# Designed miniproteins, single chains, continued (5): the designs that were tried, part 95

Each design is a single chain, and the fold is of that chain. pLDDT is the mean over its residues in the fold that is shown.

## One batch from the design tools (miniprotein)

Design m19291
Fold by ESMFold2-Fast:
Parts: sequence; C-alpha cells; structure tokens
Structure m19291 (fold): chain A 100 residues (1-100)
Amino acid sequence: MKEKAEKLIEKAREYVEEAANLLAGSPDVDLQVRAALAIIMIAVSKLSKDLKEQAEGIKRAAEFVKEAADQIPDPTLASRVKELAEKAIKYAEEAIKLLE
C-alpha cells in the first residue's frame, strides 16, 4: 500500500506541476504570482518525510491552482488548468486514503 501511495503522490505532483506551469505562462501578473506560490507549495511538500503530509501538501497546492484558474481569461487554458488540478486532487486524495 505504501508503494502504491508513493506512485499516486508522484502522479498528483506531475499534474499539479503541469497546471502551475501553464498558469505561469499567463500574461496576467497576478496569475504568474499565484503560479510561483503553487510551485513553492509543491517544493515545501517534498521536504516532509511523511507521505501523508506530502499528499496533503500537494492537494493544497492543486486546490490553490484550481481556484486561480477561475481568473484565467482564456476559457480553453482555464479548462485545461482546472482538469489537471482536479486530477492532482483526485490522486492526492487516493494516496491519503491508502495512508490512513
């Protein structure tokens, strides 16, 4: 179960990193700052030796990116960022459940 949780955390991290990088490409300075904060949140989650704490950190970063996506003026980009963030949340939640 721990090995399966580690793989889910890795997938969640990949999805939220992709979402944050897309958000960073926005011409909106506020969205660029939000992307930078999300990247910091992801980096901070890696510092924990507790897998559940790592998964919870990634989930928080993904939720933050999903909320920021509501401010994206391009509906195609907004939809893609939300989709990636939602996938990250789902995988993080599955990892948390396995570690309970």
Scores: mean pLDDT 86

Design m19292
Fold by ESMFold2-Fast:
Structure m19292 (fold): chain A 68 residues (1-68)
Amino acid sequence: TRQQLLQQIDQLADYIAQHISDEVAQQVRDLLTQALDAQQQGDYQKAQELIQKAEELFREARRKLLAE
């Protein structure tokens, strides 16, 4: 359900906030919430673009955290 997906998004954002940064956590939360809204409106292309942006942000932030 939408509520379950929002809860999962919140859990992911909390993880990012604790281990990476609050700013990145908020950006990922916003993008994934917008993607969920787009999907529910039938705009699957927009949903996919927003998910990709969230993935890129998380990947970049994690890469910087793990950089030697």
Scores: mean pLDDT 79

Design m19293
Fold by ESMFold2-Fast:
Structure m19293 (fold): chain A 74 residues (1-74)
Amino acid sequence: SVHYPTDEEKKAEAASFTDEDIAKFLEEAKKQSRDTLELLIRYLEQLIRATRDDPELKARLEAVKAELEKLLAE
């Protein structure tokens, strides 16, 4: 068991990411191991579930997840 962030806390964290932060995150992700990329994808899936009521934020997170999945597929 881990400490449970609330859906509101997860949403607030996701909403704090700027487009610049996301771009830097994806650039750094290219340097990470396969295992780290899988953990990041799982983390993004948790954030996506927490943002169900914010379609713009959800779409942004799903786009980031798709880019990480492309890196894993290569």
Scores: mean pLDDT 74

Design m19294
Fold by ESMFold2-Fast:
Structure m19294 (fold): chain A 78 residues (1-78)
Amino acid sequence: TKTITVTIRVHDTATGETREMLGLVVAPEDQEALEKAKKEAFEAGTASARQLGEKYGGRAEVIVSVEGEGIVERKVIE
């Protein structure tokens, strides 16, 4: 199994602080199942980042990392 880590960072315009949320997903090492899990994690992270960006009024970012691969996806949400 491999761990997929989803990090969401958002700038809070009211306080000037950066807020961070971390999600963990355990996936099989099978390439097809791992690719599916990566896509689902990125889509869920993107939805959460969009909601947090709207709530805090600042830039939101999604970062997806895979055990042994490092950062595989990054997206800034506006």
Scores: mean pLDDT 82

Design m19295
Fold by ESMFold2-Fast:
Structure m19295 (fold): chain A 82 residues (1-82)
Amino acid sequence: SDKLLRAIGLVLRAIGLILDAERLEKQGKYDEAIRLYEEAIRLLEEAKALYASLGDTAMVARLDAKIEEVRKRLAELKEKKK
């Protein structure tokens, strides 16, 4: 369905942002990396809502786990910035 393709596209965009954020983090560009991680979380939450509306509980659980992983990385990065 178009909704499923949209959800997949959001996940792929979020993965790209996470990879870019990791690169920026390695360069010490913490503020830029923080912004990309925050945007990635937003896209993953939007994708999760779409999968939930499709009844895909397995994908919702996987996206919840990924969101928590990225949130933990974001918190650790904010601590490193201090």
Scores: mean pLDDT 90

Design m19296
Fold by ESMFold2-Fast:
Structure m19296 (fold): chain A 87 residues (1-87)
Amino acid sequence: SEAERELTKRMYGKSGAERMEIFKEYVAELIKKSKNEELKELAKKVLELTMQFAEAMTAGDTETALALGREGGKVAREMKELEEKEK
């Protein structure tokens, strides 16, 4: 999505710590705005997967990073389905 591309662009060239803070703010905003508990849990899960992905990338564990990225994609799809149902 465009939001995902914009988030990635904002994180480009940033340190791991800066990227984490940017993404934490993004997830906190989603949790604050949503009244759907399932959507909040998926948002928290995406944050956890992103944190683990950043750690795996920093450690040079590309295999784990790829697996985490795949799982993050599944969670993001489920979040989109819930958002569409809230319309």
Scores: mean pLDDT 74

Design m19297
Fold by ESMFold2-Fast:
Structure m19297 (fold): chain A 78 residues (1-78)
Amino acid sequence: ELSPEALELLRERLIRWVKENHPEVSEEAVERLFDRLGRDASILVHLYFEAKYSAAEIGALLGLPQSTVSRLLRELLS
């Protein structure tokens, strides 16, 4: 399970990334994206650290692009 601080950092980083790379996406859509991914945030940590899945495997399992998973993991670990 992600700590509240790590989850907040992940949320901030994800919102910033979406705004920088997809400025056409409304703030409402960004919040909906986080609501969807926030459900998966603890799953990302579990799959990566406990189950030893790669970013590509996590992407396939969660229906996310590998680049998105890699970026989220990098933001979380930095």
Scores: mean pLDDT 60

Design m19298
Fold by ESMFold2-Fast:
Structure m19298 (fold): chain A 100 residues (1-100)
Amino acid sequence: MDSPEQLVALLADLMAHEARRLVAQGRLDDAAEGIYNAMKYALTVLSEEQVEAALLRAMSQLPREVALELLRRTLELAKEEGDERTARIVERAIERLEAE
């Protein structure tokens, strides 16, 4: 892998694939938890801007209403955990997706 952009793209595709699988099973809370955990781990090696870009790219691969519901559930999880950094990224993603 030759660039941070390639890592962001791979993370986005993995998040989107797992989210689609869990959503197809009606497991929205599990999908949101998966997104939260992926973001938390990604933030150990990627910047906030890179993680936000990966999240937005992942969510763009889902129907808009499904993406917004997953992001809202992920935001609730981040707030429950006291993870203000991840919560901030998710809030920005919601704002950008709603502005489309």
Scores: mean pLDDT 85

Design m19299
Fold by ESMFold2-Fast:
Structure m19299 (fold): chain A 90 residues (1-90)
Amino acid sequence: SIEEKLEKMKKLSIEEIIELVNEYFDELLEKAEKVLSPEQLKEAQKIAQEAFEEILNILETEKDEEKAKEKIMEVFRKSSTKIEALIEAG
């Protein structure tokens, strides 16, 4: 679940958090490909892409490691929730 992954992220380095985000988005998009229409799949892919772009921007601009982690986790929570909602609706 998203909640379990967020709890795990609190104990991880930024590099490990990014790896976990990548793994979960890959899992969600694989599920999306099986159940979503082409338009909905494109939206799910866009959400994941925009999340990664925002995470990269956080890494470039946020010098405080704890604040960077909090911002990355919030991006992940919002984006993964949106993709899961699309999958549930498809």
Scores: mean pLDDT 84

Design m19300
Fold by ESMFold2-Fast:
Structure m19300 (fold): chain A 93 residues (1-93)
Amino acid sequence: ATAADYRRLAELVERLGEKLAEAIRQGNDFEADVWLALLIIALTSAKLSPDPEVRRLAEEGLERITQAYEAKDPEGVLETAREFAERLRALAA
């Protein structure tokens, strides 16, 4: 993957995390399920990266996002998505 691919994935995960967190805060279970599904797809795609560090970050992010969602913790979702995005952008630099 190129630096541009990592930056685009970082932006996507951050935005999806924000949407998921907001849906959880609103109690909109249907919308939360949709944003969770898209976020899982994005993180699972990152697990196909040739970079082992990107794969590790994706696996860690996927576990933490699902745990935060099950706990109905919008702050945990947002923090995890932002941390993943920040670390992926650092790898792109």
Scores: mean pLDDT 86

Design m19301
Fold by ESMFold2-Fast:
Formats: structure tokens, C-alpha cells, sequence
Structure m19301 (fold): chain A 80 residues (1-80)
């Protein structure tokens, strides 16, 4: 129960404020949004890097409950 819908909505708002990308209120949707943002910014360039960014963001987002958790998820995705 670490990823309730309201917690994911707060995480998605944080992602949107940080990246300008609107995600679905699911950890998967939010993690894909982060990976797409990093690809658009040229930080992620290959399919392998995209998958690693997505996986890192997904793990962090499952634990995130607020804006701080969303920012950490973006940082983890960037560092893969």
C-alpha cells in the first residue's frame, strides 16, 4: 500500500512541475514520463539507457509519496 492513487497523483504533479510531462496516476506511467523527458533532453540516447532510466524511476516512484520523492526518482533515472 505504498503507492496509493493520491500519492501517485502528487508524484505526477511533481514530475510535471520538474519536466513539463503529464503522466498517468500509476508508477509505470510516471516512470515512462521521466524516461521520455530524459530522452527528449538528450540525457538518455539508446534503448538500453531508456530501459535503465525507466526501471530506476519505477523503483523510486513505488516508494514516493510527495514532490521530494518524485525529484529523487528523476535523479535516479538520470544516473543510470
Amino acid sequence: ALSGKKALEAVNEGIYRATGIKGEATPDGAARGIAEALKKLGIVKTEEEYKKAYEAALEALKKAKDLTGAIEAIGRARNV
Scores: mean pLDDT 67

Design m19302
Fold by ESMFold2-Fast:
Structure m19302 (fold): chain A 76 residues (1-76)
Amino acid sequence: DAREYVRELAASYGYSPSEEVIDAIVEASGGDRERIEAILEYLHATGVDLEDLAQVRRVLATGVDAILAALRAMRA
């Protein structure tokens, strides 16, 4: 279950995201586990508050491909 995976992974970073945040991440990732992991890792690494829906939506609006590219650069 993609929604449960987002909830569990966000909790491991110390967050209790709303259902709207969980839904936004699932929608952006297409439910893909590896994309969910990359999005959450990027949000956490950049200091985004996963309990702030507006902030999360603003970052997701840049596009998942941009997030994946940025995370790949951070891992290099």
Scores: mean pLDDT 84

Design m19303
Fold by ESMFold2-Fast:
Structure m19303 (fold): chain A 66 residues (1-66)
Amino acid sequence: MEKKVSVFLKATDKKTGKTEYFLLIDTTEEIQKKAVELMEEKGWEVEGTVLSEEEAEKLYKEALAK
């Protein structure tokens, strides 16, 4: 049984300089690691912040409100 985590990812494409934001809710560390590795393999610089349940709930509620 693995503990689930929520992660906010900031990914910047090194070729275009464009920044994309991703919110991963209720995921595992293994899935998060694979997502980051895939982005970095494509030439993106990825910064990840592990979110508490309260922070994750606040962020996706704000996203749903817009």
Scores: mean pLDDT 71

Design m19304
Fold by ESMFold2-Fast:
Structure m19304 (fold): chain A 89 residues (1-89)
Amino acid sequence: MMSPKELELEADVELGMFLMYLSSAKKIANEEQQKKLEEIGEEVMEEYEKWMKFVKENPDDIEGIKKKTEEFLKFLEEKKEEVDKIVKE
C-alpha cells in the first residue's frame, strides 16, 4: 500500500511534468494563446493548493488522500488536453 508521502511524491512529479509541458507550449504559442495558457496554469496551481490543504488537514485519511490525489491527477490530464487543443489551433 502506497504511503501518504509516496502519493504526495507522485502528485508533485506529475505537476512538475505538467508545468514543464505548459512552459514548452508557451514558447510556441502566440500572444492570445499565451494568455489562455497562463489562465490554465493559475487553475492548476489553485487545484494543487486545495489538494495540499486536504493532505495537511487529513494526514491519517489514507483513503481520502488517495481519492483526492486521483482527482487531482485526472484534473491535470484534462488540463493537458486543453493545452494541446490551444497549441494545435
Scores: mean pLDDT 82

Design m19305
Fold by ESMFold2-Fast:
Structure m19305 (fold): chain A 83 residues (1-83)
Amino acid sequence: SEELRKKAEELRQRREELQAQLDQLRRDAGRRVEELLRRAEEEGPEYLERLHELVRETGAQEARMQAEIDALKKEIEELEKQL
C-alpha cells in the first residue's frame, strides 16, 4: 500500500539521519581523542584519564546509535516484505 511505502521511506530517512549523526559523532570523537593524546604527550598523563572517560562515553553512545540504526534497518526490511 502507499501508506506502507510512505512509512518505509520515512524510516529510511530516519536511518540516514542517524547514520549521518553517528558518522559526525565518530569524527568529533576522533578529533577529541587526537587532541587529548597530543596533550597527554605535551602536558602530562592527566589527559589520559579524560581520554579513557571520553572513549567510554562515546563508545556507549555509538553502540546505542548503532543499535537504533540496526533496529530501523530490520523494521524497514520487514515492512518492505509486506509491500
Scores: mean pLDDT 85

Design m19306
Fold by ESMFold2-Fast:
Structure m19306 (fold): chain A 90 residues (1-90)
Amino acid sequence: SAELLARAEELGKQAEEALAAGDTEKALELAAEAYRLYLIAKGVSEELAKRLAELEKQALLAKAKGDEETAKKLFEEAKEVHAKAVKEQA
């Protein structure tokens, strides 16, 4: 829905503001919620959207902490879940 997309954009802006303020953890939480709402607005199920947003958040947190191996594994898992989400949307 247009309302979910607008909410996702607003949360995305809040995430950018949190990141600029140095609050990486808050920024990633807001970005994950924005991505979840965006996916739901595109027709992805709530459960799958939540799973994908959580994986992306965990991958970005690992990368921010310098854990490149964990980040790579989580990004690969997110890519697989994303492929399933795209098929579910169709």
Scores: mean pLDDT 80

Design m19307
Fold by ESMFold2-Fast:
Structure m19307 (fold): chain A 62 residues (1-62)
Amino acid sequence: MVSKEDLLLARKALRGEEVPDEKHARVGEALRRIAEEEGLDLATEFSKFVEAVERRLEELGL
């Protein structure tokens, strides 16, 4: 399960926004977890991956 904080970090990374170096590992793990849970490949299904992250954030009231 991906936390709300990890989803927000994943969204920042997918939008090309700056992420602090100390959080790069956390972002990578969050993206991997979301890809696994959604059954998506970030390299080939990027648009669907972005939609999945946004949907999850909307479900959390974000």
Scores: mean pLDDT 77

Design m19308
Fold by ESMFold2-Fast:
Structure m19308 (fold): chain A 73 residues (1-73)
Amino acid sequence: SPADIDKEAQKKLEANKDDPQKALDIALEYSAQIDAYYRAATDREVRREAILVGASLTVQAILAFVRKRVAEK
């Protein structure tokens, strides 16, 4: 689920927040997982609205989204 994907990305980013290369790799994995979920979603319109910030933006925007979630923890 998107929540599970977000949780794993948050955990990985938290562990590697001081490593820009690892953070980028995590953002790319997050992007790929969210994209896969988006493509497979049965309720695409609803999921698109919820995940659009992550799934449809650049890696930089995805990284910022993940960092925001980590900061809100």
Scores: mean pLDDT 63

Design m19309
Fold by ESMFold2-Fast:
Structure m19309 (fold): chain A 84 residues (1-84)
Amino acid sequence: MLEADDPLLALLQEVGATSRRLSAQEVRDLFWDYALKNNLINEETNTIDFSGTLLGEILGTDSIPVSNGAAIDEALAKHARRVP
């Protein structure tokens, strides 16, 4: 299980997260729900655009390529710690 920090939890609560403790898959699913809800996926460039969003401010970047799932997972992992 992962425990989201306060900034990540606030973001995930916008898409229905009710617990700070989530599986890695639940964090990924909620991240994609957030991106879809806020129309952040740019299909022309195949990027997730965070410009002007709380997520972009937290991650310190304006976009991540959709094809680079490892970069997305690493960015989310910086705000979620492993718990027993």
Scores: mean pLDDT 72

Design m19310
Fold by ESMFold2-Fast:
Structure m19310 (fold): chain A 68 residues (1-68)
Amino acid sequence: MALSAEQAAELGARLKEREPELSEEQREAIDRALVQLVLGIRNEEALAVIERYDPELAAEVRRLLASL
């Protein structure tokens, strides 16, 4: 399962708009995880990273992946 580049960009934009209390390193980790999900590489690891730092974003990703 993989996200589209458009879906990943929209999720990243929503995260930025919500201004969650995340460090720069945590935001970069989420961005890398979204790229991994677009490429279909280590999806479970990528999703676990997102869920660790932002469970709301992880729920949105799970919803999008379930629709594929």
Scores: mean pLDDT 76

Design m19311
Fold by ESMFold2-Fast:
Structure m19311 (fold): chain A 82 residues (1-82)
Amino acid sequence: MSKEKMNKFAAELGLSLAEAGVESGDMVTAFEMAARAAESAGNKELSDLFKAAAEAYRQSRREGEEMREKALKKAEEILKEV
């Protein structure tokens, strides 16, 4: 399977899980799941960003929102490149 297809899959799944977190109110779990999905797809950078977002949400909502914006922007950039 091509690396580009796996990166796109990781980005799409990450965005979907992040949206589910907004709907459920459990942002920490949503981003931890997104990080595992990105790691399984071989995208370390995206996985690290999602892990950072989950950890930031554990500290405060404000820090979580800032990291969420960075992680989602990176996922959108990956989707645009394929």
Scores: mean pLDDT 73

Design m19312
Fold by ESMFold2-Fast:
Structure m19312 (fold): chain A 57 residues (1-57)
Amino acid sequence: MKVLEITGGSGTVTEKLLEEAKKKGYDVIKSTGTLAYDSTKVLKKAKELGIELHYGL
C-alpha cells in the first residue's frame, strides 16, 4: 500500500491531485486539512479512482 501524506496546509485536496496521485501509484491519501470547498466532486473522484481518502487529520 502506497500512502501520500499532505501536511502543513488545509483544504487543498483537489480532483487533479487525486488523478496525479493515482498515476504515481498511491492507494491512500492522508491530509491534515479539509477537502477543497466543493468536497462532493473530490469525494466522487476518489471513489472513481479507488483512492482511500482521509482528511481533517
Scores: mean pLDDT 72

Design m19313
Fold by ESMFold2-Fast:
Structure m19313 (fold): chain A 114 residues (1-114)
Amino acid sequence: SSMEEKLYKIMYDAAKKEAKELGLSEEDVERVAKAAAEIGLILRRPKGQPTDLSEIQAIIRKYLKAPPPFLITTSARPESSYSLEKNELIISVHLLDDPEKLAKELARILSELL
């Protein structure tokens, strides 16, 4: 839909800016920005529609070089986190209402999977 296209672009542009500020190469900026925007769209689906972890894992596998985390959860904590030791990605639900902040935080976390 045109609204999903606009939301994708907002998240893509925000993630791209964050990835550039992290000092990533142009190729890795594109990988991270696309992954963050696509994952952000999945996470922002209506509350009655469950998040399919396999869709998020497929996006990570498609764009990023590291294996996707086995555990992907949402949390009421103010910040998202990734743990290589626990093989876990925790996404803050406080960011779900702000697509730009969500995309920026996703870009930061997903950059660790390059």
Scores: mean pLDDT 78

Design m19314
Fold by ESMFold2-Fast:
Structure m19314 (fold): chain A 62 residues (1-62)
Amino acid sequence: MKLPPEEVDRLGTLAMIYHEQGRTDEAAALLAKLGLDPALASRADSATLGQAIREAGRRLAG
């Protein structure tokens, strides 16, 4: 799935916000759109999740 960099940043930011709020299902849905494992929303800490989102953003950009 190819997303514009602006959309990748937006989805990543929303996923982090939902994760910090404990909204695991919403965070997992956004992670799936980024091509990440939805289980990261419930299993990863904020630092690990942030790193995974940044790496996905680099792969999806361009």
Scores: mean pLDDT 77

Design m19315
Fold by ESMFold2-Fast:
Structure m19315 (fold): chain A 107 residues (1-107)
Amino acid sequence: MKEEAIKLIDQEIQRLQDEIRRIRQLTSQGLISRSDGQSRIQDLQNRISDLQQTRDRLLSGPLSDSESLLNTADAYDRLAEEYEKQGDYDKAELLRQIAENFRLQAK
């Protein structure tokens, strides 16, 4: 299950990196302002950093079963936030339900 969360995080990081490249191209073409482009890139870089930190927690050394389950729950909540930002509320809700199930197992 944590391996699935890692795969989803890696896919989202790649998507955000692709969006940064797109924004740089649109800015270069004059289709968006330099200030708008910089602001959007900064937001995407912050989101990538947050996802990388979440990924690192999942890959950190041996944890108790409870701590491992809680870290996995946090990862799914973080992924849900990214899908909410994309407007994919259905996927976000499913991920939050998965996160809650992991929290219940940690008791």
Scores: mean pLDDT 85

Design m19316
Fold by ESMFold2-Fast:
Structure m19316 (fold): chain A 92 residues (1-92)
Amino acid sequence: MKYLVVIDVQAPLSKAEEILKVAEEAASKYAKVLGGAAVPNRSLGEGALRLLIEVEGTKEQAQKAAEAAAKAIEEKFPEAKVLGVGEPVPID
């Protein structure tokens, strides 16, 4: 089953692609990553990013992927702060 992993991060927009790549690599250890996008999340303020990562697996694998991605972001990017990690959203 496919799940959308949603992670909100406060970070410079210039780092969006690097942060997404690190998040996808960490997520891939627990679920099959199908793709991802980093978009500005203006509702959370300037410098807020929403990471959208599509994964295939179980709900438990998607949750572990989300947690691993969030942890990897905070460990590799001292300037980045994870604002929230959503529950994986089932998609088709």
Scores: mean pLDDT 83

Design m19317
Fold by ESMFold2-Fast:
Structure m19317 (fold): chain A 94 residues (1-94)
Amino acid sequence: DAQPRLEYDPERKELSLDIPLAPGYVLRVSLTPDGVIRIELLKDGEVLESFTATSDEEAREALRRMAEKVDGPVARTLRDIAEAGGVPREITLR
């Protein structure tokens, strides 16, 4: 499923975007009300890697670091997202 899913959690006041990368792999990007970006790589619903960022530059670096922890198409997609700006509005999926 190549379609990103955008959700707002009113209890946590967080906007989150789940980006399916491969079967079992999801990139979750959450924006907190304090302007902190939480970036999580999930495998089969388990958080494999987690980073926080306060800027687009830090978010891009987090995505590149995640790509170093995984192989193949998932790593490539994470790098592509980082180069495209790391922001949901600017994401280009291959």
Scores: mean pLDDT 72

Design m19318
Fold by ESMFold2-Fast:
Structure m19318 (fold): chain A 113 residues (1-113)
Amino acid sequence: SILEELEKIKKEIQELKKKLEEGKISFEEAYKKLKELIKKASELIEKAYNETNDERLREALVELSELFNELEDIYNDYKEGKISEEEARKKMLEIMEKIIKVLDEVIETVKKL
């Protein structure tokens, strides 16, 4: 079910966030994993939107797209040496927290549909 897959993705992002906070994963590895999880979440939310036409799901897709663009900017700034790895980690943790909040709102919306 879309709901079960979204809950799984949320849990995977929470575990990834914890590993990044504890220094158990590099910024580069966390970035690659987070990028794939955002892609999977967006595909599932798009399917739910196409089936329900619920505007809250479209709003969530827009917000995830904006957060993805912010993540790409952080990665590019890090790669170009404009920010340190520690600054990049801090910024990515903030993005992860915002993504988790969006996924919580999507999960609650899908439960009501």
Scores: mean pLDDT 90

Design m19319
Fold by ESMFold2-Fast:
Structure m19319 (fold): chain A 68 residues (1-68)
Amino acid sequence: MKKEIVITGVDAANNITVKVTLLEEDGKLTIEEIEVEADDSVPQEVIDRYRQQALDLAQGLVAYQEKL
């Protein structure tokens, strides 16, 4: 049975929304998708930074689940 876990982070000051989708199957957590939504005025380097931070967070959650 697959369960979907969605984590949303919002940087309202910069109009950036980060969405992380994780799938849990048979007690294993996997990163399905990472989306960064930003206004066209936001530099690509800032978007890349938020994407990396979201990936680091998601990988940390997966590693933590493996220890439980």
Scores: mean pLDDT 78

Design m19320
Fold by ESMFold2-Fast:
Order: C-alpha cells, then structure tokens, then sequence
Structure m19320 (fold): chain A 91 residues (1-91)
C-alpha cells in the first residue's frame, strides 16, 4: 500500500509540474501537506487542519511571533499524532 501511495504522490507532482515554479512558498508548503496526507491516508479533515497550522506557522514566522509559531507547531504535532493513531486503528 505504501508503494501505491508513493505512485499517487508522483502522479500529483507530475500533474502540477508546469505550475510548481509559479507557486509561492506558502502554496508549496500547503502542497507538501496535501502530499503528506495522501502518503499517510490522512482524512480530509486532518489534512485541512495540517494545512491551516502550516499557514499559521508561516504567518507567525514572517511576523516574528515566536508564541504563535510555537502554538502552530504544537497543533501540527497533534495532527500528526492523530493521523498515526488513525493509521494504527486501520492496520
């Protein structure tokens, strides 16, 4: 199953190749989260939570807000833990 998920990620990257160079750093980070979600069979809800956390982390980093950055990183860790628990339940 991991090999099939890697193929889905590769296919998605190939489809986006013509537009990737025109993407902002934030858009590339959100795309990376989407691909991570596919690789780990994360639910759409958990993937969207991870994207929102990445957006908050990026904005906090740009603003120099260390507390907001730490909060966004903690939320990302919680989403990763939830994806891992869901994967363990389905295995």
Amino acid sequence: MLEERKKEVEKRLEELKPTISDMSDLEKAELAVELWGILNSASPELTERAKAAVRRAYEAYKAGDEAALAAAEAELERVVAEVEREAARLA
Scores: mean pLDDT 74

Design m19321
Fold by ESMFold2-Fast:
Structure m19321 (fold): chain A 62 residues (1-62)
Amino acid sequence: GADALIDASGLTPEQRAKARAAVDALREGNLGEASVLLQELFPTLTPAQRDAVVRAVAEAVK
């Protein structure tokens, strides 16, 4: 699931909290909040971590 992908990606606790908040915002239909959180998160991530977050987002919207 989305949370397992986030936890496995080697993010810091702060990055994990932001990624989970973005996933939760998407589940609630709050696209504006999710977009802001992801825009702040992505520049702090490696390419592999960005890929993991993208997969978590895809899992969250199923």
Scores: mean pLDDT 79

Design m19322
Fold by ESMFold2-Fast:
Structure m19322 (fold): chain A 63 residues (1-63)
Amino acid sequence: SEELREILREVAREAVEWARKHGLPRDTVVAIVREQVRYKTGKEVPDDLAREIVDEVEAELEA
């Protein structure tokens, strides 16, 4: 859903910013995003979708 996508983008932005501070690898960021969205919404996110959103957010933050 669109609401789930917005939550994903918010969580991904926080996770990417945290990862930059602590030198965390991309796979760890993806895992954090999936876990936090599950915690907040009770919904499991496919790895493919989480990776796509993390990549989008990372590119946006560097633009």
Scores: mean pLDDT 82

Design m19323
Fold by ESMFold2-Fast:
Structure m19323 (fold): chain A 62 residues (1-62)
Amino acid sequence: MTIEERIVEAQRLLQELPDSVAAEARKALDETIASMEAGDVEGAQKNADRALELARKARERV
């Protein structure tokens, strides 16, 4: 999975979830985008993996 594919999948998983379950995953997704804008590929990869993991966990809670 590319960084972009991880972002899209995380967004798909979070699309209809309330912030009470999804806020941490959304924060990690925002951090991924910020890292990409800064040119920090390593930070973007780390945050994208975290966002996807948190998004999957959030989806499992509903």
Scores: mean pLDDT 80

Design m19324
Fold by ESMFold2-Fast:
Structure m19324 (fold): chain A 69 residues (1-69)
Amino acid sequence: SLKIEQEVAAFETELRSLVPPTPEADEAIERAVNDYKSYLEDYDSLSLEGQIAVEIAKIGDFEDIRALK
């Protein structure tokens, strides 16, 4: 769990570096972070295809957050 918390915190920090600190950005980042945490909790039980899908979703979240201006 600690390692998952560290990975999630790193992802949140990276997302927050992409956009200004606004309430809209905070809400979008919190959603992306919660989704990533949920994926990581089951990561070891996912198929290789499922693990790849998680990484693709993470990239999509970066793109979505960057679009917030």
Scores: mean pLDDT 72

Design m19325
Fold by ESMFold2-Fast:
Structure m19325 (fold): chain A 81 residues (1-81)
Amino acid sequence: SELQKKIEELLEKARKLGELAAKYEQQGKYLEASKLYREQAELFEEISKLYEQLGQTQKSSAYYTASGIWKSSSDFYEKLG
């Protein structure tokens, strides 16, 4: 479906942001890593909403939870930078 394709595109974007954030984290660039984790969290929230539209409640809940976890991590790293 068109919604499934959009989810796949957002998942790939989130993966790339996570890889870049990990590289900044390894360099001690916590403020830059924080920003990228926040962007990843926003993408997971969008993915959660799209899975809800597809009626896939368990996947929607999983990505919503993941979004909250990454937002908390972003807040933590922002305070370190």
Scores: mean pLDDT 87

